Designed miniproteins, single chains. Designs and how they scored, part 16

Each design is a single chain, and the fold is of that chain. pLDDT is the mean over its residues in the fold that is shown.

## One batch from the design tools (miniprotein)

Design m532
Fold by ESMFold2-Fast:
Structure m532 (fold): chain A 64 residues (1-64)
Amino acid sequence: SSLDDAIENIRKSMEDMNFSPEEIEDVKNMAVKHVRETRPEVAEEFEKRLNKVVEELKKKLESE
């Protein structure tokens, strides 16, 4: 789905660019805002799923 593709692209971008936890949060907030403005009906599900990705990435950063 386009939602799955969007989340996967964001995850890969964050990993490839070696973003800090602060940068990851900033990208998450920008992506959620964009989805709320363009596709409000899926914004809650998008935010929920992206939050899980962000938490997993932050855990990896804490492990080096």
Scores: mean pLDDT 79

Design m533
Fold by ESMFold2-Fast:
Structure m533 (fold): chain A 87 residues (1-87)
Amino acid sequence: DEKKELVESIQAEGYSEEKLEELKDLALNDPDWRIRFAATSALYKIAQENPEAKPLVIPVFEKLAQEDPSPLIREAAKESLEELQQE
């Protein structure tokens, strides 16, 4: 799946603002929950490895935790928020 390959390539090559925006769009808007979950995992890893990205990632996770139709994604987003907001 090209979308999953995109997520994995960003993980391997590092992130840019352009790639971060692509992942945000996939996490919030993709009709396949598996793609949204993969994008959410990639965003979490980016925020862990690049703390400067946290302000860009946290709002995405807040929206996913409240609005995503999948309970799995909502719970994953809540757990990720707790980790990203703790020092």
Scores: mean pLDDT 77

Design m534
Fold by ESMFold2-Fast:
Structure m534 (fold): chain A 100 residues (1-100)
Amino acid sequence: SPLQQAADQVHAQIVALLRSVATPATEPLVAKTAEVLEELLARYVASKDEIERLILAEKMLGAVRETLRRIKEIDPSISDEEVEALVAQVEALLKQLEAT
């Protein structure tokens, strides 16, 4: 379906953004986050309720925020500004998915 294709593309783009700041030490966090996002996106695509979709989008954004916080704890060279920019990019991708 068009929504499934959009979800697959959003998943790939979010994972690519997280990998852009990943090191070998933080790659396991990115891999686990990719699995969590895949599950949440599957639920988003299967949902028939707009409110449930909104809640799932918020959960995905929250998972990305928490992952970036943990990456920054392991690699303090990542700035708060870089974290905020990555979160903003993920939020924009989720808004594009919502518009589909």
Scores: mean pLDDT 89

Design m535
Fold by ESMFold2-Fast:
Structure m535 (fold): chain A 75 residues (1-75)
Amino acid sequence: SKQFEEDLKIYKSLSYEKQSVLEKAAIETLDKDPNASLEEVTDAALEAAKKKGLKVSREQARSVSRLELYVHKLE
């Protein structure tokens, strides 16, 4: 879908370090709570980035979080 393509474009624009930190935080959040909302996953990803001293926008974190929700939901 268009949303998936837009999220993937944002993901690919990020450094590998930012991709890894956001992706790992989103995966860990969903592993603990498979029913976590997009905003809960996004908040966890932003917090992880902040703890690593990485500058990440909410939109960037939301895009990565949404991609992980797609993968997690589809298995």
Scores: mean pLDDT 86

Design m536
Fold by ESMFold2-Fast:
Structure m536 (fold): chain A 62 residues (1-62)
Amino acid sequence: SAADLARLDAAARERYLALLERYRDQFSEGEILAMLLSADTDRDGVVSAAEVDVVEAALDRL
């Protein structure tokens, strides 16, 4: 949702769009977004590009 997207910083949002393009035949937009939100490991309420790296690694393992 728009509220969830607001939790991505600009760099994370660009990488989120890249993940959507890369994994669109495997996962829905909502599934990828949920994984990104779950990767907020420093608990600052914002998903950074570094945390997107964690999600990409997890997607590669599925």
Scores: mean pLDDT 72

Design m537
Fold by ESMFold2-Fast:
Structure m537 (fold): chain A 103 residues (1-103)
Amino acid sequence: MFRAAGANDEAEARDMLNAALQAILAALGFGDAAGRTRPIRPVTLEEAEEAARAAAEYLKANFSGKGTTEIEVEERDGRIVVTITVTTEDGTELRLELELPAA
């Protein structure tokens, strides 16, 4: 589990979810700076954990809202599941799950 600051409101929480998703996809080689995704390949748990760590560090550098953001990586049934949860200062929670084939 990797942690960063949360969002001040729902709009910032959506921006943080999108930023974290793009950072993960870019670290895995599936995205680019313009937000275009490429065909996915099988990834290892280690690759996904490194990508999640990079995303958490990006969020720490670029967002300073109150509340919490958590990024979890797990392997289930031959899939890597990355869960991003952004909680706002008022307790509103937004969640995104990214499912990738496991190598």
Scores: mean pLDDT 74

Design m538
Fold by ESMFold2-Fast:
Structure m538 (fold): chain A 81 residues (1-81)
Amino acid sequence: SAAALVAEAELARGRELLAEAKRAIEQGDYDRAKQLASEVMRGELLERFIAALDAGDRETALELLDEAEKRLEQNAAQAKL
């Protein structure tokens, strides 16, 4: 269905942006990481991610990116039902 194709495209793009955000964190470019994450993450998850980077907590920020990817995968799976 068209909805399933859109969901797969959004999952692929979301994963690409999250991977780029992880690289930005590894390079110490937290402003770029925040910009990239804001295209994919929303609400409390995004707020927690920004707070982690502002605190220099790379481990928490990376865990939150992994949580965002998991949510994208769940959303894509639900769109196939």
Scores: mean pLDDT 84

Design m539
Fold by ESMFold2-Fast:
Structure m539 (fold): chain A 93 residues (1-93)
Amino acid sequence: SEAEEHLRKAIEELEEAIRAIEAGDIEAAREHLREAARHALKAYDLLGKPIKGTGLAMRLIAAAVEAELGDLEAALETVRAVKEEVEKELKEA
């Protein structure tokens, strides 16, 4: 489905964001987190869960800010937690 395609794209972007944060490439991390948030918002809207989608997107924005402030550990923890939630949604879709 279109929702499942957007969930898969969100997961791919979150994996790229994790790699970028681990490499210290904050600019790349921000771009991948932005694209992950875009796909998550679309997927969760299509699934009838817009509030949850917005919550996940806001957590990714917070992770981008933490990474910019140098708290890479907090950023990674948040991104990984969001990725696990999106992966669970994909398995249930």
Scores: mean pLDDT 90

Design m540
Fold by ESMFold2-Fast:
Structure m540 (fold): chain A 68 residues (1-68)
Amino acid sequence: MKARVLSALRFLASAPTVSAAALRSFLRSIGLGDVADEVIQEADADGDGTLSNEELVALIQRLEAELA
């Protein structure tokens, strides 16, 4: 299960940019609503609502560390 979550997040990182709202909705749909809020706050500290490809990659690495 956790490997599939990380794989999905890495797939999202292949996009040039991702909406924080879309990412949060995705994480909620797979049962990670509480983790989604914390993760989004770390990546979107300014409350801009968008994540660049590099920000999303850093986010995935943070999640990998938390799940490991």
Scores: mean pLDDT 66

Design m541
Fold by ESMFold2-Fast:
Structure m541 (fold): chain A 92 residues (1-92)
Amino acid sequence: ADAEVEESIRLAGEFGKRLSEAKTAEEQTGAAIGAIGSAISAALAYVRAGDKEKGAEAGRRAGEAAIEAAKTEFGKKTGEAAARAGEAMGRR
């Protein structure tokens, strides 16, 4: 779980950077899906292990990594959506 969560948080930050660098709507959409998916993946790693609270926290941290890496308003809003999606997945 821990290594899986760390990799998902790293990937969320990577997609946050791609959101800032995206030149086309297709690139923005792909990076946004990647950021949200990474946050959900981080949450699911702990949820599968039976720890929903850690899952919610991991999902939130992944979304925050995407926000930190994003430089555009769209990228920051996408990172916020990723944090909310990851947190919600951990609380289900």
Scores: mean pLDDT 74

Design m542
Fold by ESMFold2-Fast:
Structure m542 (fold): chain A 108 residues (1-108)
Amino acid sequence: LEELKKFLEEVEPYYEEAKKRVSEEELREFPLRLPQWIKEEKDPRLKKALELVLEGEKAKRNGDLESAIKYYKEALEIAVELREEGKSSHLLDLVLVYSYENLKLLVP
């Protein structure tokens, strides 16, 4: 738990920048569009991050909060890594913001 809080503090600057480029409506629609966007995504690492968000959503719906945290954290780690490598896309911003916000809600 303490390690997760420290991780979120370290990635907050990436979250703040990505948040400026995404809307609340896009974030609400994101989980509904995940299966389609996973099929359309050509970057294998971003595709994996989208698949991890989908698994996090499934775990959260089933009340498996420990697995949900793990999946969102792994998705966020991939998104931050891609941003550090200079990659930029709207889907990358959505993965980053959505995963960060869900982790913040699940961390007491």
Scores: mean pLDDT 87

Design m543
Fold by ESMFold2-Fast:
Structure m543 (fold): chain A 57 residues (1-57)
Amino acid sequence: SDIERAINNAKAALAAGDYAAAVAAAGHSVQLGERGMGTKEQKEEAEKLLAEAKKGA
């Protein structure tokens, strides 16, 4: 699903130390979750990834 791809993109960017790309991907995954996409667990993971990405930026 789109939210899973965005989450995976955020994880890859964080692993690479690309915090700008991680914020963009994690932010996208949060927006998809707000639009009703994904599971509860995916929405929670998206929010955690966005917080981690912003902390590193």
Scores: mean pLDDT 84

Design m544
Fold by ESMFold2-Fast:
Structure m544 (fold): chain A 97 residues (1-97)
Amino acid sequence: ANVTPEQIAAMLLQTEALVAGEPEAAEQIVELLENKDYEGAQKLLKEVAEKAKDEATKETLLKPVEEFIEMGERIVQVLDSKLSAEDLLEELKKEKE
């Protein structure tokens, strides 16, 4: 089972919503991103940002959803690269028997 960019973005934004004290919004963000409803996710993030007390959390939640998707894509690329290296190491171990 491969992790998707949307799943990584959902995890990052869910964490920020929880830090803002909005656990119900955290659940809704996951569902919206899994359904690729980026407009709905963006609207919900703006509402959570208005309730957030910490300025760093507000700035994060006010960023375009597309920036988190791009971050997710980069993380997936790094994970795929590391998994390929582990597969190569397992194959090399089998040849040394």
Scores: mean pLDDT 76

Design m545
Fold by ESMFold2-Fast:
Order: C-alpha cells, then sequence, then structure tokens
Structure m545 (fold): chain A 86 residues (1-86)
C-alpha cells in the first residue's frame, strides 16, 4: 500500500529532510546543493513507488537517477519517468 511506503520512507529520511530544510533556510550559499540532495530523496521515493507498479521501469530509472550529477540532469530523468507513466 502506497501510504505505508511513503510514511516509512519519510520516517527513514526525517532527520535528513529536517537538516536540508535548516540548511536551505540558514545557508543561502548552499541552496543549489540542498535542492539537488532534496531532489535525490524525492527521486528515491518516486522509484520506491514505481517499483510497486512497474519494477522494470523502476530499475531502468534507478540507474539513471544514480548517474545524474546535477539538478538539471536529475529533473530530466524524473520528467522522463513520469512521461512513461502517461
Amino acid sequence: MTQELIDAFLERHREELEELERRYREHPEEREEVELQAARLYAELLLAYLSTVDPALAARFAARVAAARSLEELLAVLRAALAELA
């Protein structure tokens, strides 16, 4: 069930998300890095969800998410994954 998956993921990454929010608020010079790290966590949540509906699709995009080195590259991978679902 997707709600349990989301809740478990958020609890597992709660401290990381709180630290990212603090850094974004208190350290404007780190915002690009914080945004990339936050996007990676959301990408992992999306892939965890996708693995319950289409494990083959999730596996393909997991490798691409891991290979992304910038926010632009990561967002392009996420857009491609969402397009495959439409």
Scores: mean pLDDT 75

Design m546
Fold by ESMFold2-Fast:
Structure m546 (fold): chain A 89 residues (1-89)
Amino acid sequence: SVKEYAEKAIKAAKEMKEAALNGDPDRAVQFARKAEEYAEKIGKLGNKDYGDNAVSYARAAEVASRRGNPEQAVKAADLAIKYAKEASK
């Protein structure tokens, strides 16, 4: 269901945010990819606008983590969480 994938996307994005704050970019990239996968499922199940936004920001968080920019990764993760929460309504 949309709710289950939203909950998984939120959890992955939160773990990504924690990894970025702890200076672990490899782990941050891993969880950003998981958030992207779950957010794609949200879009496929009918909440396309919220799902697509969650995917976009999860990808932005992945890119920021690869570039060694934890501040930008955290901001992108927070936006991915926001859009995944909206999808779960």
Scores: mean pLDDT 85

Design m547
Fold by ESMFold2-Fast:
Structure m547 (fold): chain A 68 residues (1-68)
Amino acid sequence: SDAALQAVADELQARLRALAPQNTVTVRIDANGVLQLEIEGPALSPELRAQVAALVTAAVKELEALNA
């Protein structure tokens, strides 16, 4: 459902904002049901980039499961 897809996006956005509080983080689902991520502000460290990548990967897997 659209509500379930939005819940995954909202959860990811909240977690990313907690990891990178100095950045502006926006997570949304586009008209095709694809996750869109925008991060603005200071460059992320390699460690923060790895954590962001892990959370995004987990969210994408949840979205794929909801579309199956």
Scores: mean pLDDT 84

Design m548
Fold by ESMFold2-Fast:
Structure m548 (fold): chain A 78 residues (1-78)
Amino acid sequence: SSKIEETIKGLQEGDEKAQLRLLQALLRLRLPQEELDTILSSLPAVLPKLKNEEDLTLLPGVGPELAKRIVEEIEKVP
């Protein structure tokens, strides 16, 4: 998705709007707090390796189905 690729690029560039977009998407998924904390704490180390939706599986606890759900929720955030 173009929106996810734009969001990844924004996150890599320190764009606060991209950070808020990702956070809102993750909150809408209603993940258990432990899973959310794991994703957010690992994001800075994984972020330089991310290019597209498939690379989201590099995040701990994120399988292909959760990666797809994250993309779908990001597309719903302004």
Scores: mean pLDDT 83

Design m549
Fold by ESMFold2-Fast:
Structure m549 (fold): chain A 94 residues (1-94)
Amino acid sequence: SDQVQRLVQLGDQLYTSGVGIYNQGLNYYNDPSLRQYAGSAFRTSARLFYQSYQYYQQAGNLSSPDQSVLLNQRAQQSIDNYNQSNNLSNQLDS
């Protein structure tokens, strides 16, 4: 449906943004002069992945059974990345 396509597009955009900020966080973490910014980047990435998860979950609930399986897998990937980013942020005590 049109609504499903819109939700998937929002999920994809947020997921891509989350990956970008997560990679920025890794670059900050690996540079001693920039490490202080890593925790904030991982927190921002976690928020984006969580929002992506919510949109994929909503899209999955409105989709055909076959499409729902794929969207549930994307939602799972988003929540896994949320947990990883959130854990990294917490470990950096920032």
Scores: mean pLDDT 90

Design m550
Fold by ESMFold2-Fast:
Structure m550 (fold): chain A 83 residues (1-83)
Amino acid sequence: SEERKKKEEEAKKLRTQAAASYAAMNISVIGAETQGEIEAKRSKSEEEKEEIRRRAEELAREYEEWGKEKVEEYEKKAKELEE
């Protein structure tokens, strides 16, 4: 039926959004870690290097948590539409 096709198309869009969110999450995590290492290498002291790396790891974790939550949300909505 037309209604089934519309739900399948909406589910596909949600899965595409999940995949995009997962990719964005990974890019953000890598970006945070890479920028942190660049800044750490430019710092004048070991204490500053450690703090910069710690902040970068914390930011990376925030991006990972946010991204995983968004992926799960989109995937759950897609599965609900398949019923």
Scores: mean pLDDT 86

Design m551
Fold by ESMFold2-Fast:
Structure m551 (fold): chain A 68 residues (1-68)
Amino acid sequence: MKVLSPEELEKLLVRLYLEGLISKEQAEKLAKELGSKPVTEEELLKRLRELGMSDEQLERARELIESL
């Protein structure tokens, strides 16, 4: 299971925003809520699911996490 540093989380959120998977407001909210400590891939995917991402979008997010 991959653990993301605050820097890796920031890079991922920017990429998710640029691919249209999340809004700027959602990216800022996630950075505020999760950026204070290292976050697990599972916790991040859970938060993205709670934002209403589809299974296809969550799979894309997982691919991006694995590329970090």
Scores: mean pLDDT 81

Design m552
Fold by ESMFold2-Fast:
Structure m552 (fold): chain A 112 residues (1-112)
Amino acid sequence: HSEDLQAQLLKLLDKLKQNVIDFLNFTLTEDRAKKYTARVNALFDAAREAVRASDFALARTHLDTLMTLVNTIGNMAIATEKDPAKKKALENQQNEILDLGDQIGDLLKQLA
């Protein structure tokens, strides 16, 4: 049901937000993490407002912007990381975020 899917969607967005913030703090310097966390918070707030307004197409646009940002940051961090263990941890965290983003994107398509 659409109401059950919307409730699940909001819960998944909260989980994605936390995973993204944790990834930024692990991946970036403190100053850069702070600046990107502010942008990530703004994008998640916009996506949640769009979901509450039943504007699922707009919510998906904000999610796509967020996933592009995360993918860009992650790819740059992975490419420059010299420690194999840290590189693997970054790859695993990025993959978990992208998988969750795909799941949310599919739910947004179903509700639109």
Scores: mean pLDDT 85

Design m553
Fold by ESMFold2-Fast:
Structure m553 (fold): chain A 75 residues (1-75)
Amino acid sequence: SSMEEEERKEQELARKAFEPGLLAAELRNALRNKDEERAAELERRIAEIAEEAEEAQRELDEMIIKRLRELGAKR
């Protein structure tokens, strides 16, 4: 397998894991601007993706730990 496939998977997992954080930043801006409609939409999206983001973070952590162990073993 190519290093490119591993990089693409890591990027996709990172995207999913970071998505709630990005939406939370947008939610803070919507709340500051008193945009109730936008805030409600963002809260709904965060709730919908929460489980997928947690799973993506767990898988990403496992991949990073594996890579760090491999780097520590190979000199």
Scores: mean pLDDT 82

Design m554
Fold by ESMFold2-Fast:
Structure m554 (fold): chain A 84 residues (1-84)
Amino acid sequence: SMEELREKSLEAFLEDAAVIVKEDPSVSEEAARKAAEKTAEVAPKVYLEALEKGLPTEVFNETSYKVFEDALKEAQEEEKRKAA
């Protein structure tokens, strides 16, 4: 189901977020978590749209990763605004 896909996506992106936090000290746990949560919300819709358009799974993976990168950047910019 879409809900199961969201749960699995959230778990996977939270694991990726934890790795990023360990590798990049400029990335906070909060920013990485927010990015993972945002990506997990969007990923099921991206997957459905890819299926409807007949796109390969690689396009879904690339699109989801782009969403994660954009969400992480937004979360980091928000933290910078709070620190200013």
Scores: mean pLDDT 77

Design m555
Fold by ESMFold2-Fast:
Structure m555 (fold): chain A 74 residues (1-74)
Amino acid sequence: MSQAFENGMKAFYVGNYEAAVAAFTQAIEEDDPNVEYAYYYRGKARQALGQTAAAEDDFAQAEKLAQKNNKSLS
């Protein structure tokens, strides 16, 4: 897990959604192994901020990456 992804999750859990978006954006740019989850949680943070269209784009990217993994997430 990258520090950027970890920072994003910490910010998300404390409700600092702006910091979460920034940290997940860094994780995505670094092509972190958790990039699928980085898109998903960035989408949830953006949804909490009322950025619905941007959140929908992030969820679509997470879905595309989930398809590439060949495994269903339980």
Scores: mean pLDDT 80

Design m556
Fold by ESMFold2-Fast:
Structure m556 (fold): chain A 68 residues (1-68)
Amino acid sequence: MPTPMDKIEELLKEEGVEKILAVGAEPDEEDPSVTIYRVVAIKDGKRVLVTAKVRGKEIVDVEIEDLE
């Protein structure tokens, strides 16, 4: 059972993320078939927020923003 989180973790590792601190998930208000994942992680010693939109088992959008 591949989870969307497994794909997100693979993407984050490729982007240089060192550690995941927290994960939240909520349905998109306009399209309940889409789940929005918000991940707080460490990248280059800084906290980042990763926002990934997932439909079924595919990542359809991803954004990474610095929190520090």
Scores: mean pLDDT 77

Design m557
Fold by ESMFold2-Fast:
Structure m557 (fold): chain A 100 residues (1-100)
Amino acid sequence: TKEEAEYKKKIRLLAYELVKEGKLSEEIIEIGGYLAPLDVLRKISRGEIKISEEELEFLKERIKEFQKKHGLEVTGELDDETFEKIVELLKKDPSLIDEL
């Protein structure tokens, strides 16, 4: 949808700004800076980055589907268990970031 495309574009721009400002989390730097979009998603989940209600619903639904698919508690939040599972999978296939 148009809304989903705008959401993805916004996440990409926020990731670019984190890299440019040297604000990437150390755990993401350790894994690889190409995972900067995941750092944006985690910061949004923690309330460190604010997005619109519609954009937050897109993220929440994608997290819920991921949690459901991988047998995790369906919280809609990028909690530590969910984050670690995403990182595990992205280390094997970085293209999975596009599904978030």
Scores: mean pLDDT 75

Design m558
Fold by ESMFold2-Fast:
Structure m558 (fold): chain A 75 residues (1-75)
Amino acid sequence: MKFYKSLKEAYEAALKAIDEGTEESERIVIQAMFEAALVGDYETAKELYEKAIPKIKSETARVTLRNLYELAKKA
């Protein structure tokens, strides 16, 4: 399934970026965003993005969260 494949690739890229110096709390948020995107829960994805973005210190984690949120919107 094309949507799931794209979402999975974005999530795998996120996990790689996390291992490059992102904190555990940021990993949990990215995982929650991926799960929301998988079930098409746009409202949860929007809330996670808006609440988490100001608290994320890693630019790579912020970019990854944004990419996952954009994929959730297209579900």
Scores: mean pLDDT 68

Design m559
Fold by ESMFold2-Fast:
Structure m559 (fold): chain A 95 residues (1-95)
Amino acid sequence: SDEEKLQQIKVKIAQGESLFGRLMDYSLDPRVSKELQDRLRELADKIAELISQLYKAYQNKDLKTAEELVKEYDKVKEEADKLIKEAEKQIKEAK
């Protein structure tokens, strides 16, 4: 239903805000390589842009645009999760 879809969009917005924070934290960790810090920041900016657009679609109840944005978010999240794992590996190996 449209109500269920709107609730899922709201959940995705909250998840994206959390992911943005994680990406920013790792991008500032001196144990993470500069190249990976820069890439994490680029993905953080992309997530922030997608969440902003998704919030506008949510406010306008534009489910079609929101569904397309969620698909793009999920793709960017998959890349972000891989970079976060690499950052965590570098942090662990620096100890």
Scores: mean pLDDT 89

Design m560
Fold by ESMFold2-Fast:
Structure m560 (fold): chain A 109 residues (1-109)
Amino acid sequence: KDLTLEEILAKFVELSEPLKEEADELRELFVKLAEAIKNKDEKTVEEIVKKILELFKKNNVLSEELKRYLDLILKYLKLLSSPGPESEELRKNGMTVTESEILELDKKA
């Protein structure tokens, strides 16, 4: 199955189980992130991503899987903020160019 950005973010939250106390904060950040992506607000997207990264660094729970998911999310966000046919296709159906990598991580986990 092809994963949407929202589904990828949900998988990311699952992999961050060690951050249970911060799970509500992560959930709020992901909601704001999705809104910023829809509005093409690049500055807000970058600020939210930085906050997510700081939260994970603070708790020293960045596993290899979480690092890969973060990299894929950042690539997806950069692609969505760029004008072009590829970005338009991703916005239209919510699929990512990194779907195969996400699915490989899901199989490994």
Scores: mean pLDDT 57

Design m561
Fold by ESMFold2-Fast:
Structure m561 (fold): chain A 61 residues (1-61)
Amino acid sequence: SELEEFRAQVRAVVAELRRDRVDPAEALHLLDVLIASVREEFPEATELIEELEAERRRVAA
């Protein structure tokens, strides 16, 4: 499904951010954009939104 493909793409982006050790400020900006995109396109994907918000909190700490 479109949601499943989107979920896989989002998780791949998060994995790349972790692997490449992206600057925290840049990572936070990208995560904020991803969270906004998920909320706009797939508001029903609550578990994915929670995963991204948890990652954002981890980076911000």
Scores: mean pLDDT 82

Design m562
Fold by ESMFold2-Fast:
Order: sequence, then structure tokens, then C-alpha cells
Structure m562 (fold): chain A 90 residues (1-90)
Amino acid sequence: VVKEAEEESKKLEKLGDDYEKMGLTDLAKDYYDESKKLLQAAKNKDYEELSKYFQRQSDTLSTLSKIFNDKKLEDESQKYKKISDEAKKK
């Protein structure tokens, strides 16, 4: 769970960098803020916050999977749900 949160934080940071390079500064800031919050939750072992984050991501990806009929999004949704469920059991 903590390792997955650290990896997700890194992905959000990279996405922020990509948007900043596109001149989308406000969007980049939102991703940087989410990255920092997720890293802080991981550092604090805040499993409640981590569970909520990964559940939201799972729900979002599940919805997008239905809209786009994309099996990769459904697989990622299930992966995030598993991480959320593991956090809840702590």
C-alpha cells in the first residue's frame, strides 16, 4: 500500500510536469498538490486516506472504462480497488 502510494505520487508529479510544459500551470499545480498529499499520507501510514484515494481512482477508472469500452482502464480500476481494500484491512 505505502509503496503503491509512493509510485502513484511519482506518476502524479510527472503528469504535473507534463502539463506545466504545456503551459497548463493551474492543472499542473493540482497534480503537484495531489502528489504531495498522497506522499504525506504514505509517510504517515494514513491507511484511511490511502484507502479513500485509491477507491476514488478505482471508481473513476471503472466509469471511464464503461464510457470508452477500454479493458485496460477496467484492469487498472481493479488494481486500484485491490490497493484500497488492502489499506482498509490495516
Scores: mean pLDDT 78

Design m563
Fold by ESMFold2-Fast:
Structure m563 (fold): chain A 88 residues (1-88)
Amino acid sequence: SMAAREAFEDELVAAAAPAIRAATTSPESGVALKLAFYREAAEPVLSLFSREELEEILEKIEEEESSLSPSARELAKIVKEAIEKILK
């Protein structure tokens, strides 16, 4: 179970990293955030990122927030709240 957990974490980080980076540059950031994050996974996944990367993601979410669909804004809100907890 420990080996399976470590493999899962490695796969989750590998999958999330490109999607999170896409979210910082994409006008479809809501889609990228949905692919990268789950409510249950957002905080654990984001805690693996550097402070600088997290601050960039926050800035990009705030920048794109007005252009997101309502469902994408809810996902962005989950990500934003998770990052703010980590940076606290």
Scores: mean pLDDT 61

Design m564
Fold by ESMFold2-Fast:
Structure m564 (fold): chain A 83 residues (1-83)
Amino acid sequence: SGADLIARLQQVADRDGVDDKEKQELINKILTLIDAGDDKLIAELTQLLNQPDVSVQKIKDLLNDYEKKQKAKAAATKAKLLK
């Protein structure tokens, strides 16, 4: 569930010594993506967060890569529709 993902993210952030501001930014990003209903991303996040050695940096890398790909797809779709 989304609550389980957020709880695990908090645990990883606390272990890695991340400040409260950065932790809240990560929580807000995950909540936004859950609200968007991307089951594939939620599954990838769940798999990553279940790794005992996962770091906050790995979570950030996954989220940043996903956002970059999503923006690229949106830009390509917009360009195609404006022709």
Scores: mean pLDDT 77

Design m565
Fold by ESMFold2-Fast:
Structure m565 (fold): chain A 71 residues (1-71)
Amino acid sequence: LSEEQIEKAAEIAVEELKKKQPIPEEALPLAYRSARETVELLAKGASREELLKLGFSELLIDAAEKALEKL
């Protein structure tokens, strides 16, 4: 994936997260960073199980997977 596609997927993932829980504006930079990291790792072939071991939440992984499907 290109950097542009990763950034777009991160934006989509944050919007998917917002549908499940409200994210305050001050937390948006951290949410975007976490979404970008999750998308990058998934794009490099990381499994869901590997991401869970690294401390990523199931909600974040679900949002990132859904975002990648929408690219």
Scores: mean pLDDT 82

